# Designed miniproteins, single chains, continued (4): the designs that were tried, part 84

Each design is a single chain, and the fold is of that chain. pLDDT is the mean over its residues in the fold that is shown.

## One batch from the design tools (miniprotein)

Design m14909
Fold by ESMFold2-Fast:
Structure m14909 (fold): chain A 87 residues (1-87)
Amino acid sequence: MLSDEEIERIAEVALETIESAEELSPEQKRAALAAVELWRKDALEHPEMSAEEALEKLRRLLQAAGVPEALIERIVEGVREVLEEMR
C-alpha cells in the first residue's frame, strides 16, 4: 500500500516530468497535469490500493490525457526509482 507521503512524491515526480517535457503542447500539459491531480485524489481516497495498481491507474489516466507512451514510461520509471529510495 502507498502512504500519503509516497502518493504526494509520485505526483511531484509526474508533475516535474510533465512540466519539463518539451514534446508536450501547452494543451497536452494542462490535460496531463489534470490527470495527475485526479490520480492523486483517487489514490488518497483508496489507501488499500497496491503500489502496482496505483501506478497502472496513473499510466491509464496519462494515456487518456494524450501523453505519449515514451513519456509515460519515463514518468513510471522515475516514480519506481523514488519509491525504491523511500523504502
Scores: mean pLDDT 81

Design m14910
Fold by ESMFold2-Fast:
Formats: structure tokens, C-alpha cells, sequence
Structure m14910 (fold): chain A 107 residues (1-107)
């Protein structure tokens, strides 16, 4: 029963926290893994930019929920990529918690 504005603000906060985790992991990584993590963090910043546009335009709840579903799908792909590249368990769990929190917003 959250408003579209509340959903957008909470999603932006979760993504900002996710970017920080990705940047921290990138700082501890090297080579292609570091470059990919930095690229992923940049893509997440573009999602925040798009969420802020949805907030400014007072977009419908339906449009907001569809956009967040797309973000969840991308984060699940990132999580699988992290697992494939043996990311530390602490980062895997932290990203899983962010995905869970986003899914709770959709309920």
C-alpha cells in the first residue's frame, strides 16, 4: 500500500546502497572483474537517473512497478555473475538482501 513516490524513493535508496557495495568490491578487485564491476555500477547510476525522472513526472504506480521489475531482473543477473566469479560471500549476501528488499516493495 505504498504510494508511487514512496516506492521510487525507497528503490533509489536501495540502488544507491547497491552501487556502494559494487564500488567497494571493485576497489578490492583487479583486471576484467574490476572493469566489469565499474561498468555495472555505471549502469546502476543510469537506473537511478531514470527512477528520478519517473518521480519528477509523477508517473503511474503501474509504470513504476514495471520499471522496478526490470531492475530486479538485472540485479539477479549481476548476482549470478558475482557467484560465477567467486565474489566474497559477504557481497553475495548483501546483494541478495537488496534484491529481497526490492521484491518486498512489489508486494
Amino acid sequence: MKSAEEILKETIKILEETIKLLEELASKSSGEVKEELEHIAELEREYIKNLKKLLENKSSKEKVLEFIKGIIEELEKILEWLKKHNAPEEYIKAIEEKIKKLKEILE
Scores: mean pLDDT 84

Design m14911
Fold by ESMFold2-Fast:
Structure m14911 (fold): chain A 70 residues (1-70)
Amino acid sequence: MTPEQAVASFRRTVAELLDEAKGASWAALQALIKWLTEEEVRVYSKDPEVKKAIEQTGREIAAELARAAA
């Protein structure tokens, strides 16, 4: 799996889970994103480029949601 494919898959999974978690508190959404990022990193820990891409994408999603919540 390329870093780009991993990022696209991760963003799709996050979008689907955020839609299912509609109405959840910001704290719950933040915890969910953190957990998903950690799980994806755990799976791809042997590929440093995929790991970096997922960690960076997790941070970007968290920042995007924080801006939307403000």
Scores: mean pLDDT 76

Design m14912
Fold by ESMFold2-Fast:
Structure m14912 (fold): chain A 62 residues (1-62)
Amino acid sequence: SPPVITGDDEAALARGVIDFMRSQGAPQSVIDRMQEALDAGDIAAVFDLYAEWYERHLEPAP
């Protein structure tokens, strides 16, 4: 059966996103903002920061 997605699972995913961002060489200021949002329980802010960074760095489709 597929796993049940909960707020705890979303927080774990947000942790993975932050780790991925570190591996991609994101600036410490961006990582700090994401970590602060996660520590505050603001998972949406973590994903918003990730999406913004990804849009700027991912090559858009032609």
Scores: mean pLDDT 73

Design m14913
Fold by ESMFold2-Fast:
Parts: structure tokens; sequence; C-alpha cells
Structure m14913 (fold): chain A 67 residues (1-67)
């Protein structure tokens, strides 16, 4: 599931960067997953890329705020 992938990626980024701000974790996780999705589907439109990026950032933010 996408949510589980984001959660694991946020954890990994935090472990590699323990003092990084939350926005850095959110941005890195979202961009990494977006890059993977573009590599899986290079025909993805700019609008689809932007929509996915927004969804990934929102989901990462929500996951990171859960403790």
Amino acid sequence: MLEEKIKELLKKIREENPKARDIVLITNAANFLLKEKIEENPEMSTMEQLKLLFELKELAKKILEEK
C-alpha cells in the first residue's frame, strides 16, 4: 500500500537525517516516490505528476504527524 511505503520511507529518511525538519522528510519522501512512479510510467502527464506529488505530500504530512 502507498501509505505503508511512505511510512517506511519517512522512517528511513529520519534515521539517515535525525535532526532534519519535518518538511525535509515530507519533501524527500514525496519526491522519491514521484520519481519511482515516473520511472514506472514515463508517459505520465505533467498534470498527473502534479496531482500525485500533492497527494504524496499530504499523505506523508499526515503520517509524520501521527505518533
Scores: mean pLDDT 79

Design m14914
Fold by ESMFold2-Fast:
Structure m14914 (fold): chain A 84 residues (1-84)
Amino acid sequence: SVLREIERELEEIRREVKEMLKDIKNPELKAFAQKVLAFVEEALREVRALLDSTSPEAILHAEVLLGMAKLRLGVLKLVIKKSR
């Protein structure tokens, strides 16, 4: 199922953000990473509510949430890289 694959990718992003949070010492960067984690956890809740749907609109919504999570993770990685 496409929605199950999106759920798996969001779970991988959540795990990656949690691991990154362990190593972040800067308070502002830590706060940003916590907001990224909160977004990913909310996206996971929404996608999980849609798992039984075969609707194109449900798939589109889940893909948008995944894209937004990937963008947030990408920005977090970029900011961490530039702070080193």
Scores: mean pLDDT 89

Design m14915
Fold by ESMFold2-Fast:
Structure m14915 (fold): chain A 93 residues (1-93)
Amino acid sequence: MIVPMDDDSIDTFVDNMINTQQTDPDYGNMMGQMVAQMAGQDPQTVVQYIDTLAQDPNNQVARQGLKNIVGQASQNVGAGQMARQMIDIKNQY
């Protein structure tokens, strides 16, 4: 059974993606590509949103776009699989 993230969890996940991109862009880009794959979205689109938000965290249009993609990934694979993929990336990095 797929258990998607709630809106508060999606906001937290997006904030973590932005913070990761600001502190470690290589790791942030890998995270963005993985989220894109889980959402069935173009990786370039997700990376562009993350780069925009890393430079301007107050960009609400980019934030909503990224939240929609994270929400779609969560609907497709569930919160547990998203967490597992994050652990896998950390182990590889």
Scores: mean pLDDT 80

Design m14916
Fold by ESMFold2-Fast:
Structure m14916 (fold): chain A 81 residues (1-81)
Amino acid sequence: MPEPELVLERVEEVELEIDGEKVRLTVTVTARVIDGKILGEVRVRDAETGEEWRPSTPAAVDAVVAAALAAFEELRALVEA
């Protein structure tokens, strides 16, 4: 298996209030650079159980997207450093 040129991972914790309950999530962003191509993956998990979480509302999707974008900006800063 060819070794990727660069692998970066960032984990952001997000606390959301859904239907009056506080939910703590981990948003993991992985960026791999292979042969000049960037492959990105975003994973969202419950911070307590580690199980994959599914959004139930548009507001929850927006909050997770914002956290993922923040993680991507940190990864980009590391590549440009």
Scores: mean pLDDT 69

Design m14917
Fold by ESMFold2-Fast:
Structure m14917 (fold): chain A 81 residues (1-81)
Amino acid sequence: MPSIEELVEELLKELSKLVSPELLEKIRQVIDAALARGTSEANWKAMLLQIADLLDEANVSQEDKEKALQIIAKRALELLA
């Protein structure tokens, strides 16, 4: 659906301000895998945990990590609606 792709691209644009291009690509892969698995709450929680781990491994600051996770959670709610 074009609307899902558009939401993902907007999410990635916002995250590009906080993370490196290499990390952004890893995050995109996690999101794409979650979307392929379906829109269940468990799949979205697993996605958020995987992304949080990627941010920790990349030494993103706690403030930027919180902001990134909030952006992702907001976009996930839009995808579920």
Scores: mean pLDDT 75

Design m14918
Fold by ESMFold2-Fast:
Structure m14918 (fold): chain A 100 residues (1-100)
Amino acid sequence: SSADEKLARFAAELERERDRLIAEAERNGLSKDEVVERAIERFAEIARRVLGLSEEELEALRKDLRAHAAQMRDKPIEELLEELAKYAVLWLSELLERRR
């Protein structure tokens, strides 16, 4: 479906953004907290652009991503970003099912 195609595109864009964030963190010496906040905002912008989320849906996504990241603060940045991206894809998959 069109929704499934958009979700696949979202997942692919998150993988590319994760790789960019890891490289950016290493080059610029970013803290884990700075990397997490950048990831949340960039993932939200991709969700807005690819899936057309409302501002209310985007704020809910940001809140849930922050809560999920907080549970993984002891993990390495690469593993944290991988799990955060997976969580974002699952969150949006559930949102799209509710719209059906």
Scores: mean pLDDT 86

Design m14919
Fold by ESMFold2-Fast:
Parts: sequence; C-alpha cells; structure tokens
Structure m14919 (fold): chain A 68 residues (1-68)
Amino acid sequence: EIPEIKEDMTDEEFRKALLEAARYALDKGLTDEQVAEIMRRVADLRAAGKTNKEISEELKKAIDEALK
C-alpha cells in the first residue's frame, strides 16, 4: 500500500513514507526511470515549500497515472 502522508508527520517519518512509496511503485511494475522521475517531482515540490498533504496528493496521482 502507498503510505498515507499526514500533515503532522515528522521529516523522518515523511522520508520513510517516500521510501515505502518508491518500493511500492517498483513492486507494482514501475521502472527505475519512472520512480526516479516521480522522486524528482517530489523533491521539486519540497524545495518549493509545498505541504506534506500537497506532496502526498501529487505522489499518489503520479504513481496511479504511471500504472495505467
């Protein structure tokens, strides 16, 4: 399952959730290239000051879209 990223998550918990999401995506059949692209998008959102909730929504959308 894709872990739920909550607003009250610590930075450490957030990092662990991202690693779990990457493992989930690879297990579901995404390529290393697709996962790297999604992770780059997440890093860009983080650098832009987006909330954990906004990052979570974009991450889920990107994984769901790549699986189709």
Scores: mean pLDDT 74

Design m14920
Fold by ESMFold2-Fast:
Structure m14920 (fold): chain A 77 residues (1-77)
Amino acid sequence: MEKIEEGIEYLRKSAEALQQGNDEEASKYGIEAAKKFSEVDPEHAVSVARRMADAARKAGHEEVAKKLEEEAEKIRK
């Protein structure tokens, strides 16, 4: 439960950073969220990371999307 709650908090911080145009912080928080989710459910964590990457790319943050896609691939190993 705690890991899911931490993951959700990191997702909120990542979304805030994206809205502020802070791609570095958005990537850091997004990666931390994926890591927290992967400790509970790796399959769900991969799905969440890919969904975050898609949202970031659609918002014009391609480097953030790339880093989140890389993290999703690492979780699948």
Scores: mean pLDDT 80

Design m14921
Fold by ESMFold2-Fast:
Structure m14921 (fold): chain A 74 residues (1-74)
Amino acid sequence: SRADLVRRVAEALGLSEREAAEALEDLLTSPDEQATRRTVDALVARKPRTVAEARAIPGIDEATARRLVAALRA
């Protein structure tokens, strides 16, 4: 479920579930559930801290990378 994916990212990156959901909004609205799961698995494994590191994950665009990093800095 989307809630499960949000919890996994929030826990891995030290974000609130709200912050993770907001940062991943575009990814979580994708109809390709399997691609979204693979992107979340990579995000949880790699735990990016910079925009460049987040952008290196397949399926993460510039906007999503910037939202994730902004949340990490809050």
Scores: mean pLDDT 83

Design m14922
Fold by ESMFold2-Fast:
Structure m14922 (fold): chain A 88 residues (1-88)
Amino acid sequence: MKEYTISVVGRAPPETAEEVARRLQEAVKSLPGVKSAIALARADGRVVIGATVEAESPEEAQKLADEIRAAAERFGVEVLDTKVTEIP
């Protein structure tokens, strides 16, 4: 198994961004294969989600990234970027 960092950046309405980030952090942490997750919100509505995952293949890591993105979109985040990086 290899470790991957998954980063999702998006926007939510500023008035809800902090609550959205908190709920996303909990939802992402509950996903199978996620070792750790953090979500942060800014006063301007920008939301950043970072997760460390273990996967057997880049395809499995990408599937987890897609699930994190889907969770963000379900919580009303306009996803701007999704990045998957293998940890050396």
Scores: mean pLDDT 84

Design m14923
Fold by ESMFold2-Fast:
Structure m14923 (fold): chain A 63 residues (1-63)
Amino acid sequence: DDTITSLRDTSTSLHDTYVTLMNEAMMAKMMGDMVTYDTLMTMADDVHTQMDTVGDTLADLIN
């Protein structure tokens, strides 16, 4: 179904975004840029919350 496919694609995109943000945050921390680190970690937390919401929706649809 298109809805399940779209949600899986969204889940994959959010996961890729989360991994990218976490990697960039760790690099900023290693370079001593704590302002960029804090910003990227806040963005990663938001993406993680979105991932949880999409995951819950997918679990409900396949139940």
Scores: mean pLDDT 84

Design m14924
Fold by ESMFold2-Fast:
Structure m14924 (fold): chain A 65 residues (1-65)
Amino acid sequence: GKELSEALKAISETIGGSKSAKDALAELSKGKTDEEIKEIAKELVKTKSGDAKEVAQGTIDMLNS
């Protein structure tokens, strides 16, 4: 939804800079619930490739553990 679109935009901008995909996800997860973070990460797995997708998948795996 709207929240996911804004979150994905922020992650995309951060990954495009000097920050890693992991750092981008950590920054974006501030003030978010585990379910919200998981939905953001699921969307990244669907829409991104390479390192960003791997970091997003790892985030989902961690939250599901």
Scores: mean pLDDT 64

Design m14925
Fold by ESMFold2-Fast:
Structure m14925 (fold): chain A 86 residues (1-86)
Amino acid sequence: MLTEEQRKEFDAGAAVLGAATIYVAAQRAGKVSKEDAEHIVRLGKLAKELGDEETVEFIKDMARKLLPYADEEARKVLEEGLKELE
């Protein structure tokens, strides 16, 4: 079974990979869905709960880079999520 430290490292790595995957998918599609916007915000909150400031900043950067691909609903999710991650 994973130790608490190993779980935190795994969860942080998974959050980074998830955020990067959403960003790459948005670039390829030329759009980001509300569901993907909600998912990246959830990954940011997970990283914040883990106390991983570097991962939080990485996810915030990915979320900001998604704004040009976002419709009104996805943009609202990303902007509200970015405020919650401050």
Scores: mean pLDDT 80

Design m14926
Fold by ESMFold2-Fast:
Structure m14926 (fold): chain A 118 residues (1-118)
Amino acid sequence: LRPLASEEVVLDLGRLPAGTYTVTVTATNEGSSPLLVSVVITLDGREVAGFGLEVAAGETVSASRTITLDEEGEVEAVVRATGEGEEPSRVRVEVEIRDEAGAVVASGTVTVEARPAP
């Protein structure tokens, strides 16, 4: 098997007030190789939460965390996929942020492709 890696992709989730939120990350592996999907949630570039999802070929995996934002700022999700395989593999990553009332305040979707090293 060959190492597979994607580029790092930044999802802009917008500016959120200070408060407590639930972040849900859903990864769907549309490829034929298993992938490790890394999602780091940042507030003004500072990490506030990290997710590592092992997603088998054709599988969908979800994880949720409660986070507290200590100040208002720009929220981003930094997404990368790695793995091992003979062919490129794609994963669709969905990030949803809900406030304490359960309202969706931010969401984003990105597809990243993990490719064999040149």
Scores: mean pLDDT 86

Design m14927
Fold by ESMFold2-Fast:
Structure m14927 (fold): chain A 73 residues (1-73)
Amino acid sequence: MTDKEEFDAMTPGELGLKFREVVEAARKEGATTPEQFAEIARKLGYTEEFAKLVARSVEMARQGRADAAAQAA
């Protein structure tokens, strides 16, 4: 199975469990950037498609915080 096929075969529940595992590992390592989260996902043996999803989610959260700060200023 290719990385994309493996990723597409996962249920939303399985994706959520893997995402939480990466987030917990990232917090223990002090990771703060999308790339650091993706690297942790790769180190845990997750697919490239999943690592990209994690990086994208972290980047969107970072941008959302920046937008909220701009609105508050």
Scores: mean pLDDT 69

Design m14928
Fold by ESMFold2-Fast:
Structure m14928 (fold): chain A 97 residues (1-97)
Amino acid sequence: SASREKVLAKKAENEAKLSAEDKASIATLEPLIDRILEEARRAVGELTEELERAAEELEKKIAELKAQGKLSQDGIDVIKIELLERMAAILAEAAAA
């Protein structure tokens, strides 16, 4: 719990630094984040081509938004923390089954 509380506190700190442009850019990435999490749940700890392709597509879109000045490093960090937390939840659910 202490480790998770620190990660969530860091996410909250980074979220407080987000511009309106960061928030809009993160919102455009939500469908791709959801796709990654769906593929991860299907994979259950195995790398699949679909999971790898979805991760590559997310990194490409992040790079494009950053190059356009629409996404800051704080915004990128929020996205990555969210993915790690949600991936950890999927792995915990798999371990409990």
Scores: mean pLDDT 78

Design m14929
Fold by ESMFold2-Fast:
Structure m14929 (fold): chain A 82 residues (1-82)
Amino acid sequence: SEEELQEKERQKILEVLQEARDKGWISDLDYEVLRDMVLDGATAATVIEEAKERGLNPELTNKLIDVDVEVGVERLKEVVLA
C-alpha cells in the first residue's frame, strides 16, 4: 500500500540521517533540520534537494538517492506484480 511505502521511506531516510550523524558527515543541527522535515512528511527527493542546497556531504546525498531508487522500485513492483 502507499501508506506502507511512505512509512518504509520515512524509516529508511531516518536510518540514513542517523548513520550520517554517527559518522560525522553532518552536524547535529543539520540532522535535526532534516529529521524534522522527514517527520513532517518530506520524501527522500525533498530531503536530497535540501541537503544539496545546504552543501552537505555527498555521502549523505548518495545514500538518500539509494533510498529514493529503492522505494521507487518497490512502487513499480506493486503496480506490475499486483
Scores: mean pLDDT 84

Design m14930
Fold by ESMFold2-Fast:
Order: sequence, then structure tokens, then C-alpha cells
Structure m14930 (fold): chain A 62 residues (1-62)
Amino acid sequence: RRALLDEGLALAAEGARAAAEGDYRTASQKFREAAVLFEQAGAPRLAAEARAASDRAEKLAE
């Protein structure tokens, strides 16, 4: 759905902002949520990128 894609993109943008500010915990959470929405929207490339970003942020947070 278009609405799911738009929400996923908004969450990914929030994750990117959090990561730029050094808030890797928030970034990881936002990218994880974005990946779920991208999967539901049928956007596998965006879902894979969001998961990779979440994994990187998780490693930097801990």
C-alpha cells in the first residue's frame, strides 16, 4: 500500500536523523519499524536497506 510505503519512508528519515545526532538506539528502532512497513508495502529492496541500517545502528548503540 502507498500509505505503508509513505510511513516506512518517514520512519527511515527519522532513523537517519537520529543516527546523524548519535542516537543509535532510536535510529535502530526507527529503521526496524521502517523495514516491517516496507515488507508489508512490497518494497523488498527498501526493507533490506532498512534492516541493514538497523543492524548497524544496533551495533553502534551497544
Scores: mean pLDDT 81

Design m14931
Fold by ESMFold2-Fast:
Structure m14931 (fold): chain A 80 residues (1-80)
Amino acid sequence: MPVLVEAAIRDALTPEERARVEELIKQGKYDEAAELIAEKIYENTLKRLRDMGYPDEEAERRAKEVAERNKKIILEELKK
């Protein structure tokens, strides 16, 4: 597994979610795996930004940008 994808899984996912992502990757379902990782990155980033004092609309916008960017990177790494 690419180092970037492994780091994203380790930091964002529970053990159960990690097992599900690994199964999706094993099945060649890279889009679905990337979507699950990105959703968790969104949730974690949103919480972090709110904890840092960002307004809700700004936190949501930034979290979506981070999740979308990471989804593209993860999908590219999985397809290498």
Scores: mean pLDDT 79

Design m14932
Fold by ESMFold2-Fast:
Structure m14932 (fold): chain A 74 residues (1-74)
Amino acid sequence: MRSEQEVLEEIREEAEKMSKEELEEKIKHLDAVIAQLEAQRAAETDPRRRAHLDALIRFARRVKEILVEVLKKK
Protein backbone atom coordinates (compact mmCIF):
# COMPACT_ATOMS: atom_id res chain seq x y z
CA MET A 1 0.00 0.00 0.00
CA ARG A 2 1.12 3.57 -0.66
CA SER A 3 2.30 5.62 2.32
CA GLU A 4 0.47 8.84 3.24
CA GLN A 5 3.64 10.81 2.42
CA GLU A 6 3.85 9.18 -1.06
CA VAL A 7 0.18 10.01 -1.78
CA LEU A 8 0.68 13.64 -0.65
CA GLU A 9 3.73 13.96 -2.94
CA GLU A 10 1.71 12.64 -5.91
CA ILE A 11 -1.05 15.17 -5.11
CA ARG A 12 1.54 17.99 -5.06
CA GLU A 13 2.95 16.92 -8.46
CA GLU A 14 -0.57 16.72 -9.95
CA ALA A 15 -1.50 20.13 -8.45
CA GLU A 16 1.60 21.79 -10.00
CA LYS A 17 0.26 20.75 -13.45
CA MET A 18 -3.15 22.36 -12.80
CA SER A 19 -4.26 25.87 -13.76
CA LYS A 20 -5.04 28.48 -11.10
CA GLU A 21 -8.78 28.08 -11.80
CA GLU A 22 -8.60 24.27 -11.48
CA LEU A 23 -6.78 24.60 -8.14
CA GLU A 24 -9.38 27.10 -6.83
CA GLU A 25 -12.20 24.72 -7.84
CA LYS A 26 -10.48 21.73 -6.18
CA ILE A 27 -9.90 23.73 -2.97
CA LYS A 28 -13.63 24.66 -2.87
CA HIS A 29 -14.60 21.02 -3.45
CA LEU A 30 -12.17 19.85 -0.74
CA ASP A 31 -13.64 22.40 1.73
CA ALA A 32 -17.08 20.87 1.05
CA VAL A 33 -15.69 17.33 1.55
CA ILE A 34 -14.03 18.32 4.86
CA ALA A 35 -17.32 19.87 6.07
CA GLN A 36 -19.21 16.68 5.14
CA LEU A 37 -16.65 14.47 6.93
CA GLU A 38 -16.85 16.69 10.06
CA ALA A 39 -20.67 16.38 10.01
CA GLN A 40 -20.37 12.58 9.65
CA ARG A 41 -17.92 12.47 12.57
CA ALA A 42 -20.29 14.52 14.76
CA ALA A 43 -23.10 12.00 14.06
CA GLU A 44 -20.90 8.87 14.46
CA THR A 45 -21.26 6.90 17.71
CA ASP A 46 -18.81 4.03 16.98
CA PRO A 47 -15.30 4.91 18.30
CA ARG A 48 -13.50 2.95 15.55
CA ARG A 49 -15.45 4.73 12.80
CA ARG A 50 -14.89 8.08 14.55
CA ALA A 51 -11.12 7.40 14.59
CA HIS A 52 -11.25 6.59 10.86
CA LEU A 53 -13.16 9.82 10.12
CA ASP A 54 -10.61 11.80 12.21
CA ALA A 55 -7.82 10.33 10.07
CA LEU A 56 -9.67 11.19 6.83
CA ILE A 57 -10.29 14.78 8.02
CA ARG A 58 -6.59 15.23 8.93
CA PHE A 59 -5.53 13.85 5.54
CA ALA A 60 -8.00 16.08 3.66
CA ARG A 61 -6.71 19.16 5.55
CA ARG A 62 -3.11 18.27 4.58
CA VAL A 63 -4.18 17.92 0.93
CA LYS A 64 -5.84 21.36 1.10
CA GLU A 65 -2.62 22.89 2.52
CA ILE A 66 -0.67 21.49 -0.46
CA LEU A 67 -3.20 22.86 -2.98
CA VAL A 68 -3.14 26.32 -1.31
CA GLU A 69 0.70 26.37 -1.34
CA VAL A 70 0.79 25.45 -5.06
CA LEU A 71 -1.89 28.08 -5.84
CA LYS A 72 0.20 30.80 -4.11
CA LYS A 73 3.12 30.02 -6.46
CA LYS A 74 1.01 30.59 -9.64
Scores: mean pLDDT 82

Design m14933
Fold by ESMFold2-Fast:
Structure m14933 (fold): chain A 93 residues (1-93)
Amino acid sequence: REEILKAIEEAKKKLGLGEDEVITEENISDLLSEAMRELGITSVDPDDPRFAELLVVFVETNKLSEEVKEKLKKFVEGTFSEEFKEPILKALA
C-alpha cells in the first residue's frame, strides 16, 4: 500500500496534477500509466494483484469525476475476476 501511494504521488507530480485535483477522463489514463511505470507494472493485467491493488488505492485516495467512476466500474465489471472486482467496486461506491 505505501509503495502504491508513493507511486501515485510521484505520477501526479510528474503530470503536474495537484493533490486535491479531480481526476478526469483526460488525465486518468496518463496518471495510471505513470503509476504503473513507478511500480514496474508493464501491462494492464486483470490477474496481476498489484494492478488490482493499485486501482483500489487510486480510487480510495483520489477525487474522481463521475464519468471516470462510471468508466472504471464498467472496465472492472467486464475485466476482473470476482476476487478483485468487489474491493474496487466497493471503493468506487
Scores: mean pLDDT 73

Design m14934
Fold by ESMFold2-Fast:
Structure m14934 (fold): chain A 88 residues (1-88)
Amino acid sequence: SKEKEELEVELFRLLAKYLKLHPDPEKNRYFAYELVKLLLGVVPDKVPEKKAEPSKAEQYILEAAKYIREGKLEKAREYLEKAKKILE
């Protein structure tokens, strides 16, 4: 749907903002793995090393990705808004 595509674009813009503020490729590797799994529903054969617990912003981004995939677009929007508030 158009709304789902718009929320995915918003998720990607927020993710780009987050990664500019947190440019650690080693920490971001596990976050990227979880994001791909939740957003696209694919599970890679190799799980990267989890070097840290997800930050609150990462948790909200992952929840938004999950709800976008599930088609729960209202919940996805709520979690995107929560993540935006942390990154303001």
Scores: mean pLDDT 82

Design m14935
Fold by ESMFold2-Fast:
Structure m14935 (fold): chain A 107 residues (1-107)
Amino acid sequence: AEIEKELRELGKELGLDESVIEEDPVTLAMRILILSLEKGDKETAVRAAEYYLEINKDDEIVKELRKIIPDDDEGKIIRAIAYELAKARPEKSLEEHIEAAKGIVEK
């Protein structure tokens, strides 16, 4: 897929190990997003968030996040991280995941 190819090329540009680049596109996109945030590379973080959200666009939680969070660069990053947190901890509210995602972006 085009998204998968672009994510793998982006991962290689960032110097990720080959074993990490061969992860599924969802995992790879989130890993690139977090690494880019840690490096202060907001442009790459936004690109990774856009790929992550496109892959997950039909999920009901992603649709709800689009109604709540603005469609700006920071909002895209928050949407991606909040959805990842919601998958890991479905027992917590979406509001808690959004607050946690904002905390990660502000670090």
Scores: mean pLDDT 81

Design m14936
Fold by ESMFold2-Fast:
Structure m14936 (fold): chain A 63 residues (1-63)
Amino acid sequence: MIDKISKKPIEDFEEGEEIDIPSPKSGKKSIVLGNTGVKDKSIGFVASKEDFLKAIEEGITFS
């Protein structure tokens, strides 16, 4: 996946790396994404459900 705003491939994110998302509604401006350690087969998101939903609401699509 590539974030359309940052244009950074998901595979380039380090575990614990934050993505700044403007969030005037919640006051939170970042979420944390990571991987499951199996980059050659799968990538998992290590973010809370609320952070994930806020990111989608702000116009970021995760696939």
Scores: mean pLDDT 44

Design m14937
Fold by ESMFold2-Fast:
Structure m14937 (fold): chain A 81 residues (1-81)
Amino acid sequence: MGRKKLEEALRYYEEGARALAAGDAAEARKHFEKAGELVLEALKELPEEEVLKRLDEGLERIRAELGEAVRAGWPAAQAAL
């Protein structure tokens, strides 16, 4: 179920963004790594162009919802790395 794997990947990207907004770079990294693994699995089940389009749309939505909080947390996360 490639669409379910993309949905799960986007959920991990959202959790990573929330962790980043909280200044927790280590947790954000773990979530982003899991998201990447799920995207690679989705690529086995869905056309590449559909995966990239859905991923881009989902990431834009996450950025729109959390972008201000992520920007506030980003300097602290970068300083911790």
Scores: mean pLDDT 75

Design m14938
Fold by ESMFold2-Fast:
Structure m14938 (fold): chain A 61 residues (1-61)
Amino acid sequence: KEVEELKKKKVKYIVADHRGGGSGRRAALLAKETGAEFIAPDVYDYEKRKKIEEELKKKGY
């Protein structure tokens, strides 16, 4: 199960390329069920891109 696998791997963030559509909705549900933070950057949301980059750097990416 996706939720069980994500919990086992201690995933902290679920990122989707779009808030809408199936992928964004699914990512939001996975984040809610695993306790991870949901991040959906908009194409024009420069501030959210910076936030994502900062979080990834903190995780060593």
Scores: mean pLDDT 62

Design m14939
Fold by ESMFold2-Fast:
Structure m14939 (fold): chain A 90 residues (1-90)
Amino acid sequence: MPAGDRIVDELAKRRVGGELVLVRTPKGHIGYLLVTTEEERKRLDELVKNGWEVLDRRRLTGRRLSREERLDLLVLISGKVAGEEFEKNK
């Protein structure tokens, strides 16, 4: 998927550390989640219990992101995936 390759390349250029997880939502949206903390890992496990599917996992070796950088990247890499998660809470 061209968008997936671009995201992986961008994270590599930024030397981002953590785990990059490709997911499919219950509504069929596909996107990446960046898992850098134990809380984010537990959140991923809860999403999988709620019908989210893990398609791929990549370990990234690099620097830890600031809170602000992580939020910006979540908007960039999650897009509609994050929107679907928000809709579930309504």
Scores: mean pLDDT 63

Design m14940
Fold by ESMFold2-Fast:
Structure m14940 (fold): chain A 118 residues (1-118)
Amino acid sequence: AAGGGTADAPLKEKRSISDELTVEITITDTATGQTAVSKMGIPSNVGFGVGGAEVTGGALGSPSVAVVASLDEEKGVVRIGASGIGAEGTLEVTARVYADRSGKNLLGESAPVTVQRF
């Protein structure tokens, strides 16, 4: 089975579900330092799979990581949940949250989520 975890990205300012927030997910293979980056917008409670994401250095050698992002308007956080699929090794998943679809106004960043592969 694959392992996973959760982290919260605290936002600098309170946002609503009607704001078209952008989440940038970076997946790092801790053994190789290779990364994959994916971007998406979130309404609240939207789940997404990060498979075949753009690789910024070499091939990330394992099949997709699933990432779920949701906005908690009352707490002012975006919650990130991550789980991985693969043979073996450790991935780190981090998220950056931007104010809109432009990806230029950074609102918050998550701590790394460690994902174990089997």
Scores: mean pLDDT 65

Design m14941
Fold by ESMFold2-Fast:
Structure m14941 (fold): chain A 62 residues (1-62)
Amino acid sequence: DVPPHVVERIREAERAKGRVLSRADFQRLGDELGLKVEDVRKAWLEDDVARGVEDLKRAVLK
């Protein structure tokens, strides 16, 4: 289970960049958070999927 602060930090980095995160961005986040790059990538993917579902729900309602 990924701590909420990890997900929030990933989201902040993504918003700040205004683009899809690169491999270097994931490495930097891993270093900052004391996590393996693989764990950061998994957290990002799970959050991205959840956001995609929310976006689709919002689109259907509009």
Scores: mean pLDDT 71

Design m14942
Fold by ESMFold2-Fast:
Structure m14942 (fold): chain A 96 residues (1-96)
Amino acid sequence: SSQLQLQKQQQLQQQIDQDIQQSLDDMKTSIDILQLLSEGKVDEAVKLMLEKGTEEWKKLAEAVKKEKLNAEQMKELYNLMLEGMSLEEALKKLKE
């Protein structure tokens, strides 16, 4: 029974460590994307969003490609989404 308890504790710790690492990786990727956008590197930012981004970054990248947004429009779109707008609402406001 003690060996089974130790194995369960090790599995839980491994899951916690993996969840922390994933959160750190997601944060680093978001910082890298925002850095590329600040530099006007739209194509590199979109590539990073699609390769390593969260689902939200991937949806943003697809919208950017479809609507042919430049770096300033991408930053405004992201800011509108941070203010609580959906991607669809933010795109509509950006086009107004």
Scores: mean pLDDT 80

Design m14943
Fold by ESMFold2-Fast:
Structure m14943 (fold): chain A 82 residues (1-82)
Amino acid sequence: DARLQAIGDRMEAALAADPALRARVEAVEAAAGPAIKAALEAGDRERAAAILAEATREAALLVPGVGEEEAELLAEAVRAAL
């Protein structure tokens, strides 16, 4: 939790400083929306979780200073929450 909070705080600071970066992060999540919706409508929560986790990882990697390990931790947390 403390590790995830620290990553989240750094991401929020970066997004607050760069509106164009925030828009790019939001675009990654929005692009995954239709696939997540289709999986949920099919009753496939595991697939929906996997798609959301992948989008979360991709969005996190756009943020300067967020490494692959940190992006994977965020993706795993999202998968576990669904």
Scores: mean pLDDT 83

